# Designed miniproteins, single chains: the designs that were tried, part 100

Each design is a single chain, and the fold is of that chain. pLDDT is the mean over its residues in the fold that is shown.

## One batch from the design tools (miniprotein)

Design m3486
Fold by ESMFold2-Fast:
Structure m3486 (fold): chain A 82 residues (1-82)
Amino acid sequence: DAAAALQEELAARRAEIDRLRAEAAAAEAAGDREALLRAALRLAEVVIEAVERALARHPDSEEIRRALELARREREELERLL
């Protein structure tokens, strides 16, 4: 199942994702816009890697392909804000 593969790849990165979310929350509370954007960008990169690995396991998955396109657009938008 393509959805299961994506969940497995995200679960493998849960500790990193949770750490980056906590970093982003701390930056937001401190009013540190640059730190917030850097944490968000790193989080987007981790998610993109998870989606790319899931797509490599299920290359015919339209759902994973759309998720990758969306994640890449989010990364590009964050890069423009830095």
Scores: mean pLDDT 86

Design m3487
Fold by ESMFold2-Fast:
Structure m3487 (fold): chain A 91 residues (1-91)
Amino acid sequence: DKKLIEKAKELLYEAARLITENSDNLEAQILAGMALIYLGVAELIGIDDIDLMLKAADLIEKGAKYIKDKKVKEKVLKLVKEAKELLKKAA
């Protein structure tokens, strides 16, 4: 279902953006950047590679550990969880 994949991508982009805006930690910035690269590669070649999107989700989840604001961290983790559930339904 293309709609599930598109919604999952939106959630993962939002989660990565929240990490970049809410952490000065270099490792968090690298993890979020790598996730954005995986998401961009999946889109660039016209394939919605669920495995690449799940790898992006895992990188974002790791990056969330470096967010100091507890509410922002919980929001990122919730977005990642919802995205993973949508991707599993689309597979």
Scores: mean pLDDT 82

Design m3488
Fold by ESMFold2-Fast:
Structure m3488 (fold): chain A 97 residues (1-97)
Amino acid sequence: VLEKIEELLKEIRELLERVEKETGDPLAITALRTAIELAEEAIKTKDPLLAEEAEGLLAIALGVLEIAGAPQAAIDALRRAIELLREIIKLLEEELG
């Protein structure tokens, strides 16, 4: 389970790096960076609530980028990162049960 979570986190990092390259929006970039820090802490502490907070920040970044008319590739990458983070939340909840 932990190995799967680490693989998902690595894919999220790669997707968010792509989003940052495609956008110069400082609000979106700040939300993405804060989200990854919260996701890393969630995995380290096994706290699904921190991962849910990270998901919320990615959703805010998505809204900002959609309003700004960001490239579709960036929007798709961010949506994929949100899906992977939801999978991490499920795996963390399974570890607690």
Scores: mean pLDDT 82

Design m3489
Fold by ESMFold2-Fast:
Formats: C-alpha cells, sequence, structure tokens
Structure m3489 (fold): chain A 89 residues (1-89)
C-alpha cells in the first residue's frame, strides 16, 4: 500500500506544480500546467487500481478515501489553471 500512497502524494505534488507553472508562464506555462494535471489524474487512477487488488478491506478503504480527496483537489487546481489563461481572471 505504500505504492498507492506514493502515487497519491505524487498526484497532489503535480497539481500544486501545475498551478505554480500556470502562474509563472504565458502560453507555454498553460500547456505545461495542463499536462501536469493530466499526469496527476493518471497517478490517482494507478493508486485506485493498486487498492482494488488489495485483499485487506481496511487498507483498500483508506486508499479510496485518499483518492477521492486528492481528486477533488486536482479538480480545483484544474479549474484555477483554466481561469488564469482562458478567462484571464
Amino acid sequence: MEEAKREIDKALELADQAYKVAMEGGKEGYQRANELIKQAVEELKKASEIATKSEDPEQQREIFDLVEEAARKIGEARKKVDEIYQKKL
């Protein structure tokens, strides 16, 4: 289960970096930020798949709860990145 938690941590780091990159760079920053958000989503999918293969229901539940929380944060980061470059807010 450390592998699943590592993927979740990586996903959150990627989301944070996406926002920073979006704030620092113009069109290229926006492109990089979107790629980082996409990678974050893929890391969460990997964590969920690892949890699903666990025979320990307590560990599986813990990871699924963390995935749902991280998915919400990644969604917020994606929205903020979009607002910076498409809405110019």
Scores: mean pLDDT 79

Design m3490
Fold by ESMFold2-Fast:
Structure m3490 (fold): chain A 83 residues (1-83)
Amino acid sequence: MSEEEEKKKEAKKLRSLAASSYAAMSISVIGAETEGEILSRRSKSEEEKERIRRESRERAEEYRRWGEEKVKEYEEKAKELEE
């Protein structure tokens, strides 16, 4: 197999990892937000509702940062291989 074909395969694999990371991020963000909403509705106190909403937002933001970094990392590596 040619060196160029090998690079194309690796780049495609990296783009697949970027897509998977984006999907994982999206699912995790939705999960955190949905869980926070359900738990806040079940809470007995306003303080507990505010805490749950804050923690849910913080977790969602953590997943977004992780996912954005991973997507960028894999996308940049794929571009470098295809020069």
Scores: mean pLDDT 83

Design m3491
Fold by ESMFold2-Fast:
Structure m3491 (fold): chain A 88 residues (1-88)
Amino acid sequence: AEAARHASILRMVRRSTRREAEAIRRGERTPSAEHREAIRERLLASLPEDLRAEYADASLDELQAVAVEHVTGVPREEVLAAIREGRA
């Protein structure tokens, strides 16, 4: 069912974000400004023109949430919530 796939995607987002946050807290991973900019450019390039224009100045989390919504149909607000939950 779509609902089950939706829940699975949100669970993966939470787990991935938590793992990254834990690695950063332990000093094992420090994202550089260059790396963040490269990710930003890649995310923007994956979006259709209208979304790219709307989110040109958005945060990386917001861009990631919009990209996930565009690809999977999972609402961006729920993806953002999952990212925040993973960092807690």
Scores: mean pLDDT 79

Design m3492
Fold by ESMFold2-Fast:
Structure m3492 (fold): chain A 55 residues (1-55)
Amino acid sequence: MVEEKRQQIIADIKAGAGFDEEEAEKAVEIGQKTAAAGNLAAGHPEERARRAAEV
C-alpha cells in the first residue's frame, strides 16, 4: 500500500472510531496482513480449494 493511502486510512479510523494513532495503525496492519494472505491464496487456487475442503 502506498504511504499516502495508508496515512489517509489511519486518519479516517482516528476520526470515525475515536482511536489513538497507535490503535489506528494496528487496524491498518491487520488489514494489510489479511490482504497479503488473500493475495497468496489467489496465486495458488489449488491450495485454496484444498483448504476450503478441509474446513
Scores: mean pLDDT 62

Design m3493
Fold by ESMFold2-Fast:
Structure m3493 (fold): chain A 99 residues (1-99)
Amino acid sequence: MDSLLESLRTLGRQQGLLVIVGHDRERLEELRRLALELGVETVVVDTDPRLVEEAKERLRAAPPDSTLAVLLADEENATPEELRVQEELSRAIYENKLA
C-alpha cells in the first residue's frame, strides 16, 4: 500500500493517467477515492473486456508528455486474468510513447 500511495502522490504532481486493475470492487473503490483526493486522473478496471478496451484507448489517446502507469490493486493476490490485463494495458502505454 505505501508504494501505491507514493505512486499516486507522484502522479498527482504531474499530468498523468493511472489505470488500476483488480478484482476486489471495495478495494478498487477505495483506491479510486484516494486517487481523486490526490488529484490523479484514474481509471479502475477489472477483467471486463469492454472496460479494458476503454482504458487502452484512453492510454493511447493521452498526451505524449503524460506520465502513464498501470498498477495492480493487489500484486500479491493478482489473478492470471489481471496479469494479462496489466500486460495489455502496458502495451497501450508503449504504443502511446511510440506515437
Scores: mean pLDDT 75

Design m3494
Fold by ESMFold2-Fast:
Structure m3494 (fold): chain A 67 residues (1-67)
Amino acid sequence: SAGEEAAKRARERAEEARAAGHHLGASSGYSGYWQAKEMAERGDEEGAEESGRKGVEATERGSLLDA
């Protein structure tokens, strides 16, 4: 589903941030991943997509702050 894809994308960004040593970015991405996954499991596809997207954005911003 689109929600599952959004969750996966947030997780991938979190893993990249973790590998680069950007702890704030990684933390934000994992948070977005777990929120999106939980919402998708409950059938909230719109919430899952939004949470995943916000997780990706927060990962990018957190990585900038931690660089």
Scores: mean pLDDT 80

Design m3495
Fold by ESMFold2-Fast:
Structure m3495 (fold): chain A 106 residues (1-106)
Amino acid sequence: AQAQIEAIRKDTDAQLQKLNQQIHEAAKQGDKDKFKELFKQKADTQYAANSEILRLVESDPSASVEDRNRAVGELVGSEIIKMSADIISSNESILDGDMEQYAKLY
């Protein structure tokens, strides 16, 4: 399970690096629609990965309490990012400020 969890984290980190580059570019261009689309993709990607990691940790009889607590914390963090994506989608005026600053917050 640990090797599989590490592989998921590595693959997710690579995908998030690409998405973050695209998010920053959309912010620089003032492209609110593209920014919202990419931010949602980032939120969905993190949530899916962290949900699978928690499933693997919970199914591993050798997993420590620390391993479980980390997986739960990572999933909760992903839920906060999803909430942020929903707020951006429903209140576009939040992006009237500095989209680059908003991209850096998450």
Scores: mean pLDDT 81

Design m3496
Fold by ESMFold2-Fast:
Structure m3496 (fold): chain A 61 residues (1-61)
Amino acid sequence: SVEEQVKRLIEEGRRKGDEEKGLRMASIVRHKKVSPEEAQEILEKQEKSMEAAREKSRAAG
């Protein structure tokens, strides 16, 4: 179930010392109802988008 996947993602993040990433992935899986693999791709796209936005903000300032 989605809830079991969410719990495993949180536990794995906690075990690796990356609790924040685990929580973010779990949130995406729960709210968007996607697989953990899709959640990882979404996170990677968000991270890349944030870096691009930071660069735009720097260029605009």
Scores: mean pLDDT 76

Design m3497
Fold by ESMFold2-Fast:
Structure m3497 (fold): chain A 71 residues (1-71)
Amino acid sequence: SIGDKVVEAAKKRGLDVISGGLLLELLMEEAGLSLDQANYAVATAGVVGGPGGSLSPSGAGGGVDEAMRQA
């Protein structure tokens, strides 16, 4: 799944925490999503841009899979 790609990419990059910006980058680079699709997935995963807007890799992956299920 796209969420699994996010988890594996985060693990490969040594990321313990994924900010909205990092999740956006992972979605575009690893999953090949457009900027609009990646922004939708970040918003659906519950990452709010700004201070404190971050998720664990598994939380980000689950949120992305839910977004892709709805898209």
Scores: mean pLDDT 70

Design m3498
Fold by ESMFold2-Fast:
Structure m3498 (fold): chain A 64 residues (1-64)
Amino acid sequence: MPLYEVTVTKDNAGFTSDGTILKKGDVLTVYDPKLLPDGNIVFTTVDGKKGLVSSEHVEIKKIS
């Protein structure tokens, strides 16, 4: 399955299903990030958490 690196560029950019708030400098490895019509990206982390983040506050690159 393709892996992607999500780099958070702003504090309070989103959250994961365990209640973690994403902050500037956070780096997540995720499966299949999907852009929603509202400008948010939904993803699943490699450790099985669901997440949601603002597309304007992240950089995403394919790593494998």
Scores: mean pLDDT 83

Design m3499
Fold by ESMFold2-Fast:
Structure m3499 (fold): chain A 81 residues (1-81)
Amino acid sequence: SEEALAFAREAMAEFNKIRTEVDKALKDPNVSKEEKEKLLQEAKKRYDEIIARAEARHPEVGAKLKETADKVIKHYEKLVK
């Protein structure tokens, strides 16, 4: 539906904003490992909230967003080590 596509577009924009913020922090040598881990945990919570909203309104969109978030978070977990 047009509403599902619009929701997916907006959700992906929020995902990309979170990704940009986390990527910048993980590349910053002035950000401690502990701060990077906290930022990653906060990013996971933000992704979970977006996914929950999607699953409630558009289950197919929610499923795709969850797969995307899982891949992004797994990548960042490797960088925080």
Scores: mean pLDDT 83

Design m3500
Fold by ESMFold2-Fast:
Structure m3500 (fold): chain A 56 residues (1-56)
Amino acid sequence: MEKLLEEYKKLAKELDLPAVTNFTRDGAPLDEESLIAALKAAIEGYKIEGKLEAER
């Protein structure tokens, strides 16, 4: 989980996008499995966005 959070924050900063806080807010309302899935999806989306930005 920690590695995924670090990668997500790094990608958000690189793309100048706000980090989504609604799933890591005050004790994380999502369980650990759901949080990992959400982070993986967010990282994947940011990687796609980064590729599109690099092509322009």
Scores: mean pLDDT 64

Design m3501
Fold by ESMFold2-Fast:
Structure m3501 (fold): chain A 65 residues (1-65)
Amino acid sequence: MEKEREREIENGLAAMEAVGGELVERRDKRITVRLTVDSPAARLTAVAFQVELELLGYEGEVLVA
């Protein structure tokens, strides 16, 4: 279970990085990422990542540059 959740989180973080997102902070149940650029693609990817994190029982927070 934990390994599967970790892999899903890592995949989401990689997708965020591809659209200009970067990891700012990670706690037990909270992940914060920052968008270095504000674009429609980055916003859509951030929303998808937040929803996925919530389904995994985590809190997702996205900061805009």
Scores: mean pLDDT 77

Design m3502
Fold by ESMFold2-Fast:
Structure m3502 (fold): chain A 97 residues (1-97)
Amino acid sequence: SSEEKKLLEKLEELIAEARENKEKATEVVGKKGLGFIEDGLLEIKEMIKNGEPKEKIEKQLQILITNAEFFKDEATSEYEKESLQALAEKLRELLKE
């Protein structure tokens, strides 16, 4: 559907952002957090492609937001904290769809 295509495009943008931010990250906890967010986004993309119900996708997005906030709080460098915060905010925007 048109809505599904837009959601998949937004997920691809977030996957690319998480991957780029992970490659630039030097702090171990923040880099690990960015990697978990990249992997979680890839899983959500597969759930959408497999036709999983919207409620299940929204629950996985909420878990991913919680993980991004957790790793942001545990990260020690500003770059990784800001990257994880930005991803958490963009994930919250996806939940509105």
Scores: mean pLDDT 87

Design m3503
Fold by ESMFold2-Fast:
Structure m3503 (fold): chain A 91 residues (1-91)
Amino acid sequence: MLAELEAGLEAQIAALERAAEKAREAGADEAVVEALLEAARTLAELRPALLAALARTGELTLETLPPEVAAALEEADRKARAGGDALAAAL
């Protein structure tokens, strides 16, 4: 479970970074690229807290996470969605 979560988080971070690279190559606004990179950075910063929560509870849901970590995950998701929406609107 922990190793699977760690691999999943790494894959999500890599996917956001790859999306930012493709957006930049496609000529998207730097604000879109920055939003995707900020989402990736936020997930990387949250990784230790997410792993600790999973180790303690055996589950990784918004209900089992500390409120601070849940809020930070929602912020990361919001930034990722905003970046994706801005890119879609620009294309």
Scores: mean pLDDT 68

Design m3504
Fold by ESMFold2-Fast:
Structure m3504 (fold): chain A 87 residues (1-87)
Amino acid sequence: MELEKVAEGFIETARRLGVPDEKIAELEKFAQELVEKAKGMTPEEKARIVGELREKLVSILPPEAQEIYNRIKEAEEKVRKRQEELL
């Protein structure tokens, strides 16, 4: 469930950054296959799947869009760290 939300987030990011619909369809298919495989996998493997999705997204981004993507990633990581520090 959480992994599906992560995949949707990457897909929306690609759309916002002007990635062509054909490449977005490739990302959607790739994400669906990874999410399906993750249902029988360990939590460690699910974390690796997030990394695979991120790598796929970066590979289809034009160089100009990569800077915006990196800022989004930094913002997400800062939110995650703040939540961990509140534990």
Scores: mean pLDDT 72

Design m3505
Fold by ESMFold2-Fast:
Structure m3505 (fold): chain A 124 residues (1-124)
Amino acid sequence: SLYSKGLKLFDEGKYEEAVKAFKKALEEENLSNLEKAQTYELLARALYKLGKYEEAKEYLEKAVELYRELKDNIDWETEVRRYENLLKLDPNDPVAWYMLGVALEALGQLEKAKEYYKKAEELF
């Protein structure tokens, strides 16, 4: 699938090709709402790596809207661990900081979520 192709390209650091594949997946593939949220998040991360900060923010906002709609169907404790591990590898990933905030907000840790949202905005 185009989504799987985009993931492989992203993992290989081929961010411009990954962006094209993810945009095509959103246009041409029947993605679930969770897969759309994940695709928007990966688009935001790839666009940030390319220095396309405003476009990255737009896709992050789309991802967050869908994740908030899906909040009762997501294991947020597992997502916190995932984003914490991602940030150990790259502490300058504003998308990961913002998503860690979203996960903590879903778990009721509102003050910690606000701190990480601010950190994400400072990195953009």
Scores: mean pLDDT 87

Design m3506
Fold by ESMFold2-Fast:
Structure m3506 (fold): chain A 63 residues (1-63)
Amino acid sequence: MEEEKKRKEELDRDFDYLMLSIKAAESINKLSAEFLARIFEKETKDSEYGKELVKRIKEYVEK
């Protein structure tokens, strides 16, 4: 339970940082944004909440 809360807080922080990075990368090219999304997916694959955040990122990048 405590572990899950800490992991969620870490993922929320990392998600915010990633979204800033994706927005910066979009000013350069779409491939950079997709690459950053894949790194986040790989680093968070151990969490169900992480998978949900990855879906949000993919939806954003695909639009």
Scores: mean pLDDT 70

Design m3507
Fold by ESMFold2-Fast:
Structure m3507 (fold): chain A 60 residues (1-60)
Amino acid sequence: SPEEKAAFALLVLKNIKGRYISKEELLFIAERFGLDPEKVLELYEKTKGDIDKIIEELLS
């Protein structure tokens, strides 16, 4: 699914740059994998860019 592909990309990114992602980086991933930008922005606000929490929410 788009959510699974985005989660995998986020896991790879976490190993390169650390635990937190910017809003702009998350939106880029959302556009690349066909996620809803509105939902992704809400997810960013909820998680404060914590990649582990974003992955958890995407896979639930």
Scores: mean pLDDT 83

Design m3508
Fold by ESMFold2-Fast:
Structure m3508 (fold): chain A 95 residues (1-95)
Amino acid sequence: GVKELILKAMKLLKEALLRLLKVAPKEKISELIGLLLRVIGLELDLEWGKISPEEAIKELKEILEEVKKLVPEEDTETKKLLEEAEKLLKEAEKL
């Protein structure tokens, strides 16, 4: 269902953010932690029914675009995680 696709996208986005945190320069750590906390907050709000699936998708797309800006050009594995997350969010929108 829609919720399962959103939760899978959240999992991939969290994985991408954790990968980036392991290699990030000090000046980017705060921004990456902030983005990770935003994903966790959305996951909790969705689980508790405080936000709609449509609102969760909108916010996750905004987070995804911010994360894309922080990925090094050579980090193909993180880019693949983000591409799969984006695909799942697009599939969720069609349901």
Scores: mean pLDDT 88

Design m3509
Fold by ESMFold2-Fast:
Structure m3509 (fold): chain A 85 residues (1-85)
Amino acid sequence: SAEEEIEKLKELLKDPNPDLEEAKRVIANLKRLVGTEETVKIVAELLAESENPAARRVIAEAVEEVLGKEAAEKVDKLATELVLG
């Protein structure tokens, strides 16, 4: 379910050394379950709430590799807007 994949993303964001391949699997599963637009929103919200720079970098890379550069740029923009908000 999308809720299970969101929980996995939260676990990755708490990990000091998160696995890129696991992050890519979670992003791919979210895309399949809720679509690209909703996945971008979910990831942006979780990144905005995270203080783990290593995990944010890995998840951003996973988004670019799975959803493409345009989607990754949208995640960065939305996360920035949520932090400044």
Scores: mean pLDDT 86

Design m3510
Fold by ESMFold2-Fast:
Structure m3510 (fold): chain A 98 residues (1-98)
Amino acid sequence: NDERAQLIDEAVKKIAEALKKAGVPEQQANMEAVALVQRIVSEYERSNGDLDAVLAAAEEGIDEIAEKYNLSDSKKEELRREVLRIAEDLVARLSQLE
């Protein structure tokens, strides 16, 4: 589905920007964004659209990234807020594709 692929690509770009703002190097940010969005989409499918389950998976991915790149608590919290907002929007829009 082209619409689904476009939504996923948009989420990857938004998360990559959030990761770069948090201090993740550009090449790593793009790779980590793809992995994080794949985690979000996989959990959305596995849980049949359970937002709480998707957000928990996103938070776990953020925790792993924050540890890997030695992000400060402040940068981790900012990243968490942006990524959870992006994940919520993606889930809502995927649910509307029917």
Scores: mean pLDDT 88

Design m3511
Fold by ESMFold2-Fast:
Structure m3511 (fold): chain A 93 residues (1-93)
Amino acid sequence: GSVRQAVFDWLQDNRDQNITTGNVIRWLQQQVQQARQQGDFRLASVLQTTIDILRQRYDDNDIISGSDVIQIMIQSAQQQGDFDFAQRLQDIL
């Protein structure tokens, strides 16, 4: 499967779970590396933008929901022109 599908599945499975911002960022950093290795540079940009927004809004010890991450990733996907991925993420909110 693609990193894109793996990211989508993780977000869907963790939508209602509370997690530390630092743990989400570490996971997203791993997904950025995998996306780059698979040549999905648009997804890598979406994920990196999501990390940048999380770092701007939250400290590492702040508790956020999977739904919070999904909302930020929708914004990131729209910013990077990945409208199909943004729509898929909106559908799981």
Scores: mean pLDDT 92

Design m3512
Fold by ESMFold2-Fast:
Structure m3512 (fold): chain A 68 residues (1-68)
Amino acid sequence: SEAEALFARALATHPLPPLLQRLLRDYLSGAMSEAQLRERLMTEEGLSAADAEALVAGLRELVEGLRA
């Protein structure tokens, strides 16, 4: 699948800590929107709204770079 191919490329080219690997999988699966992912980071991981937005933006940038 495209999601599995993008995930494999991300892991090969970028050092990702386990939390970011899990978030990247959730993002690429299409099961969650960016808004839902931000909400989950704030409620489950205790991140501020600013930190959650920055992390989601970083994941978006990473994925778009891999598609380019």
Scores: mean pLDDT 74

Design m3513
Fold by ESMFold2-Fast:
Structure m3513 (fold): chain A 83 residues (1-83)
Amino acid sequence: SKMKKLEELIEDMRRAAEILGLSEEEIEEIVEAVRRTMEVEGVPLLSAMAMDKAGVPVPVLVPESMRTEEEMKEAAAANEKAV
């Protein structure tokens, strides 16, 4: 809802990606892409829900362009079920 500062948003996303079991290298690549997208273009980020290994819904922020249309649709459906 209310916009967090960019650094706080990136830290939240990094923590969510760690819970999802992404490698440290993958997390750093995503963080770098998000920083460039937000700083240069102000491109909107998608908020998606993913499930961790324990089946707990975890919010993940991704640029729209980083997901396939099918992945975005699945993420939206998961978010709808989580609400």
Scores: mean pLDDT 57

Design m3514
Fold by ESMFold2-Fast:
Structure m3514 (fold): chain A 80 residues (1-80)
Amino acid sequence: SAAAEREALIAHLEELIAMLRKLKESASPELQALIDEFIAVLQEILALAREGRVDSPEALELLRRADRLAEEIGEMIRAE
């Protein structure tokens, strides 16, 4: 159901934010800054998900930014 899918998305976002906070503890200052931006974007997506507004134009912009930040973080981790 749509309600179950929304609850699963919310739980996934909360888990991802918690994991990112743990990763931040061992990260360089530059990587910490990117992780902080990623967490902030995910928190905004989480707020929209709680309101049932994940298909809004605002949510789409945040998802695009989240994708870009995830890619940048991945590249920085590979570069060490």
Scores: mean pLDDT 85

Design m3515
Fold by ESMFold2-Fast:
Structure m3515 (fold): chain A 64 residues (1-64)
Amino acid sequence: MSPLEELLKLVDELVEKGESREEIRKAMMRFVNEKVEEGEVSEDEGGRIFGEGMQHLDEVLKKK
């Protein structure tokens, strides 16, 4: 899976577990920072992936 696909899956799993938006945001930030530190994603790519993850989170939360 790509880092974006992994992040979107993480968001879906945490929403299903009933985690708050703030806890999910913190988990997403940790995930992206780890990928940047590992060199799998650049800082610019990490910012874009985080933004797309937040958009996905807000859309999933609107559906509930």
Scores: mean pLDDT 82

Design m3516
Fold by ESMFold2-Fast:
Structure m3516 (fold): chain A 97 residues (1-97)
Amino acid sequence: MEKIKNMTVEEVASEFAKAKTLEEQKKLIQKVVELGDIESLAAILNALFNREDYEGIHLVIKLLEPETLEKLLKLLEEKDPPLAEQFKEELEKLKKE
């Protein structure tokens, strides 16, 4: 059972990179969401886009509450506007299905 309390953004991203199954990724994402760690969520999304893991990106979207999703989008728009635009495209794709 992974412990992410008191982990840095870099450590969370490293643990996510080691997660080989959607179930492991889901557990880590859900725990990061529970902690309200928007910066670690942004790092996870960056790792998913770099791997072209669109199933993982859609999993993140499905696990986020609307308020958390809005905060994440604002952070991405400030820190990495190209990543924010890619994330918005995946949001639109998910709405069409």
Scores: mean pLDDT 73

Design m3517
Fold by ESMFold2-Fast:
Structure m3517 (fold): chain A 99 residues (1-99)
Amino acid sequence: SEKAAEAAMEGGRRGAKLAAEGGKQAGGRENAVSGTGAAIAAIGGGVEGEIKARREGPKAAAEALRKGAESLRRAGKGGVAEGGERGAEAMLEGARRAE
Protein backbone atom coordinates (compact mmCIF):
# COMPACT_ATOMS: atom_id res chain seq x y z
CA SER A 1 0.00 0.00 0.00
CA GLU A 2 1.03 3.63 -0.42
CA LYS A 3 0.93 4.11 3.36
CA ALA A 4 3.41 1.26 3.81
CA ALA A 5 5.82 2.82 1.30
CA GLU A 6 5.55 6.25 2.96
CA ALA A 7 6.10 4.81 6.44
CA ALA A 8 9.13 2.83 5.25
CA MET A 9 10.66 5.95 3.68
CA GLU A 10 10.01 7.99 6.83
CA GLY A 11 11.63 5.24 8.89
CA GLY A 12 14.59 5.31 6.52
CA ARG A 13 14.96 9.09 6.88
CA ARG A 14 14.75 8.82 10.68
CA GLY A 15 17.34 6.02 10.57
CA ALA A 16 19.72 8.16 8.52
CA LYS A 17 19.28 11.08 10.95
CA LEU A 18 19.95 8.92 14.02
CA ALA A 19 23.04 7.37 12.41
CA ALA A 20 24.33 10.86 11.58
CA GLU A 21 23.68 12.04 15.16
CA GLY A 22 25.60 9.07 16.54
CA GLY A 23 28.46 9.88 14.19
CA LYS A 24 28.54 13.54 15.26
CA GLN A 25 28.54 12.54 18.94
CA ALA A 26 31.55 10.23 18.38
CA GLY A 27 33.34 12.97 16.41
CA GLY A 28 32.75 15.48 19.19
CA ARG A 29 34.39 18.89 19.49
CA GLU A 30 37.88 17.44 20.00
CA ASN A 31 37.84 14.97 17.13
CA ALA A 32 40.42 12.28 16.69
CA VAL A 33 40.99 11.03 13.13
CA SER A 34 39.46 7.65 14.09
CA GLY A 35 36.40 9.43 15.52
CA THR A 36 35.89 11.38 12.30
CA GLY A 37 36.19 8.20 10.24
CA ALA A 38 33.57 6.46 12.37
CA ALA A 39 31.22 9.44 12.03
CA ILE A 40 31.56 9.38 8.23
CA ALA A 41 30.90 5.62 8.19
CA ALA A 42 27.74 6.03 10.31
CA ILE A 43 26.41 8.78 8.03
CA GLY A 44 27.14 6.68 4.94
CA GLY A 45 25.39 3.71 6.50
CA GLY A 46 22.30 5.81 7.19
CA VAL A 47 22.10 7.02 3.59
CA GLU A 48 22.58 3.48 2.27
CA GLY A 49 19.88 2.33 4.70
CA GLU A 50 17.37 4.80 3.25
CA ILE A 51 18.16 3.67 -0.31
CA LYS A 52 17.69 0.02 0.71
CA ALA A 53 14.41 0.86 2.47
CA ARG A 54 13.07 2.29 -0.79
CA ARG A 55 14.19 -0.69 -2.89
CA GLU A 56 14.12 -3.70 -0.56
CA GLY A 57 12.04 -2.47 2.35
CA PRO A 58 12.83 -1.39 5.89
CA LYS A 59 13.82 -4.88 7.13
CA ALA A 60 16.73 -5.11 4.67
CA ALA A 61 17.74 -1.52 5.47
CA ALA A 62 17.66 -2.25 9.22
CA GLU A 63 19.91 -5.29 8.69
CA ALA A 64 22.41 -3.14 6.79
CA LEU A 65 22.49 -0.56 9.60
CA ARG A 66 22.90 -3.26 12.27
CA LYS A 67 25.85 -4.81 10.42
CA GLY A 68 27.47 -1.37 10.14
CA ALA A 69 26.85 -0.77 13.85
CA GLU A 70 28.48 -4.12 14.74
CA SER A 71 31.60 -3.13 12.78
CA LEU A 72 31.72 0.23 14.59
CA ARG A 73 31.39 -1.43 18.01
CA ARG A 74 34.37 -3.66 17.20
CA ALA A 75 36.31 -0.49 16.32
CA GLY A 76 35.49 0.89 19.80
CA LYS A 77 32.95 3.44 18.54
CA GLY A 78 29.99 2.53 20.74
CA GLY A 79 28.26 5.93 20.47
CA VAL A 80 28.32 5.83 16.66
CA ALA A 81 27.19 2.20 16.71
CA GLU A 82 24.21 3.09 18.94
CA GLY A 83 23.15 5.68 16.37
CA GLY A 84 23.06 2.99 13.69
CA GLU A 85 21.12 0.61 15.95
CA ARG A 86 18.55 3.33 16.75
CA GLY A 87 18.27 4.03 13.03
CA ALA A 88 17.42 0.39 12.39
CA GLU A 89 14.75 0.50 15.12
CA ALA A 90 13.22 3.65 13.57
CA MET A 91 13.00 1.97 10.15
CA LEU A 92 11.23 -1.08 11.58
CA GLU A 93 8.87 1.10 13.64
CA GLY A 94 7.92 3.04 10.49
CA ALA A 95 7.07 -0.26 8.77
CA ARG A 96 5.05 -1.50 11.76
CA ARG A 97 2.89 1.64 11.85
CA ALA A 98 2.02 1.10 8.16
CA GLU A 99 0.81 -2.43 8.99
Scores: mean pLDDT 56

Design m3518
Fold by ESMFold2-Fast:
Structure m3518 (fold): chain A 68 residues (1-68)
Amino acid sequence: MSPMQQMLQQLIDSLQQQLAQETDPQLRAALQEYIAELQALLDDPSATLDQVLDAIGRHSARIAAIRA
């Protein structure tokens, strides 16, 4: 796998571990949406690093806002 694909897979694995331990339905929904978008990017051979970083930023900000 490319370095980007390896990073993306590691992030997905980490988020899946978080989802497995999460009981809050709002956080579970946010984590599921984050994982789904990252999986779509991993499966897309045309996906750019900018798209990956944008997705990480948007979903991380959303999860942080829910936890605040």
Scores: mean pLDDT 85

Design m3519
Fold by ESMFold2-Fast:
Structure m3519 (fold): chain A 81 residues (1-81)
Amino acid sequence: SSNSQQLTDIQQQIDDINNAINISDGRDPSTIARNQGVSRSTVSRIARRLLSQYSVDQLRQQYDQLSQQGDSLDQQIRQQN
C-alpha cells in the first residue's frame, strides 16, 4: 500500500539522517555500513550531502519530526488490520 511505501521511505530517511549525525560525532562510516548491510561509499556520500545542506541541530530536528510521522503512520497501518 502507499502507506507501507511511505513508512519505508520515512525509515530510510531516518537511517540516513542518523548516520550523518553519527559520522559528524566521529563514528566510523565502515562500521555503520557493515551494521546496515550497505556500502561504505553510499553511507559516506549521503552523510556528506546531508551535512553540506543542514546543520547537526537541523538534522536532529528532522530526525524527531520524521520519527513522529513514522510512529503515527505505523499506528494507522496497525489499526487498519
Scores: mean pLDDT 85

Design m3520
Fold by ESMFold2-Fast:
Structure m3520 (fold): chain A 89 residues (1-89)
Amino acid sequence: MEELEKLLEEMKEYAYKILEKEISDPELLEEYKEELERYVEELLRKAREDPEFAELLTKTIKTALEMIKAGKSDEEVGKAMEEVAAELV
C-alpha cells in the first residue's frame, strides 16, 4: 500500500504539470486539481478494500510513470490516466 501511495503521489505531480500547461483559466485549473486529488483519494480507498484492484492499479501507475520517464507526450500520459479512470467507473 505504501508503494501505491508513493506512485499515486508521483503521478499526481506529473498530472498537475500537464494541467498547468493545458489549462490557462486559473479557476478551471483549480477545479481540475481538486477533482484529481479527490479521485486519487477514492482510488486509495478502493485499493485498501480490494487487494486485486490495488495490484492492478500499482502496475498501471508504474507503466504510466515509465512512459513519462521515457519521454512520452502529455497527450499519451493524459490518455493513460483517462483509461485508468474509465476502468474504475
Scores: mean pLDDT 74

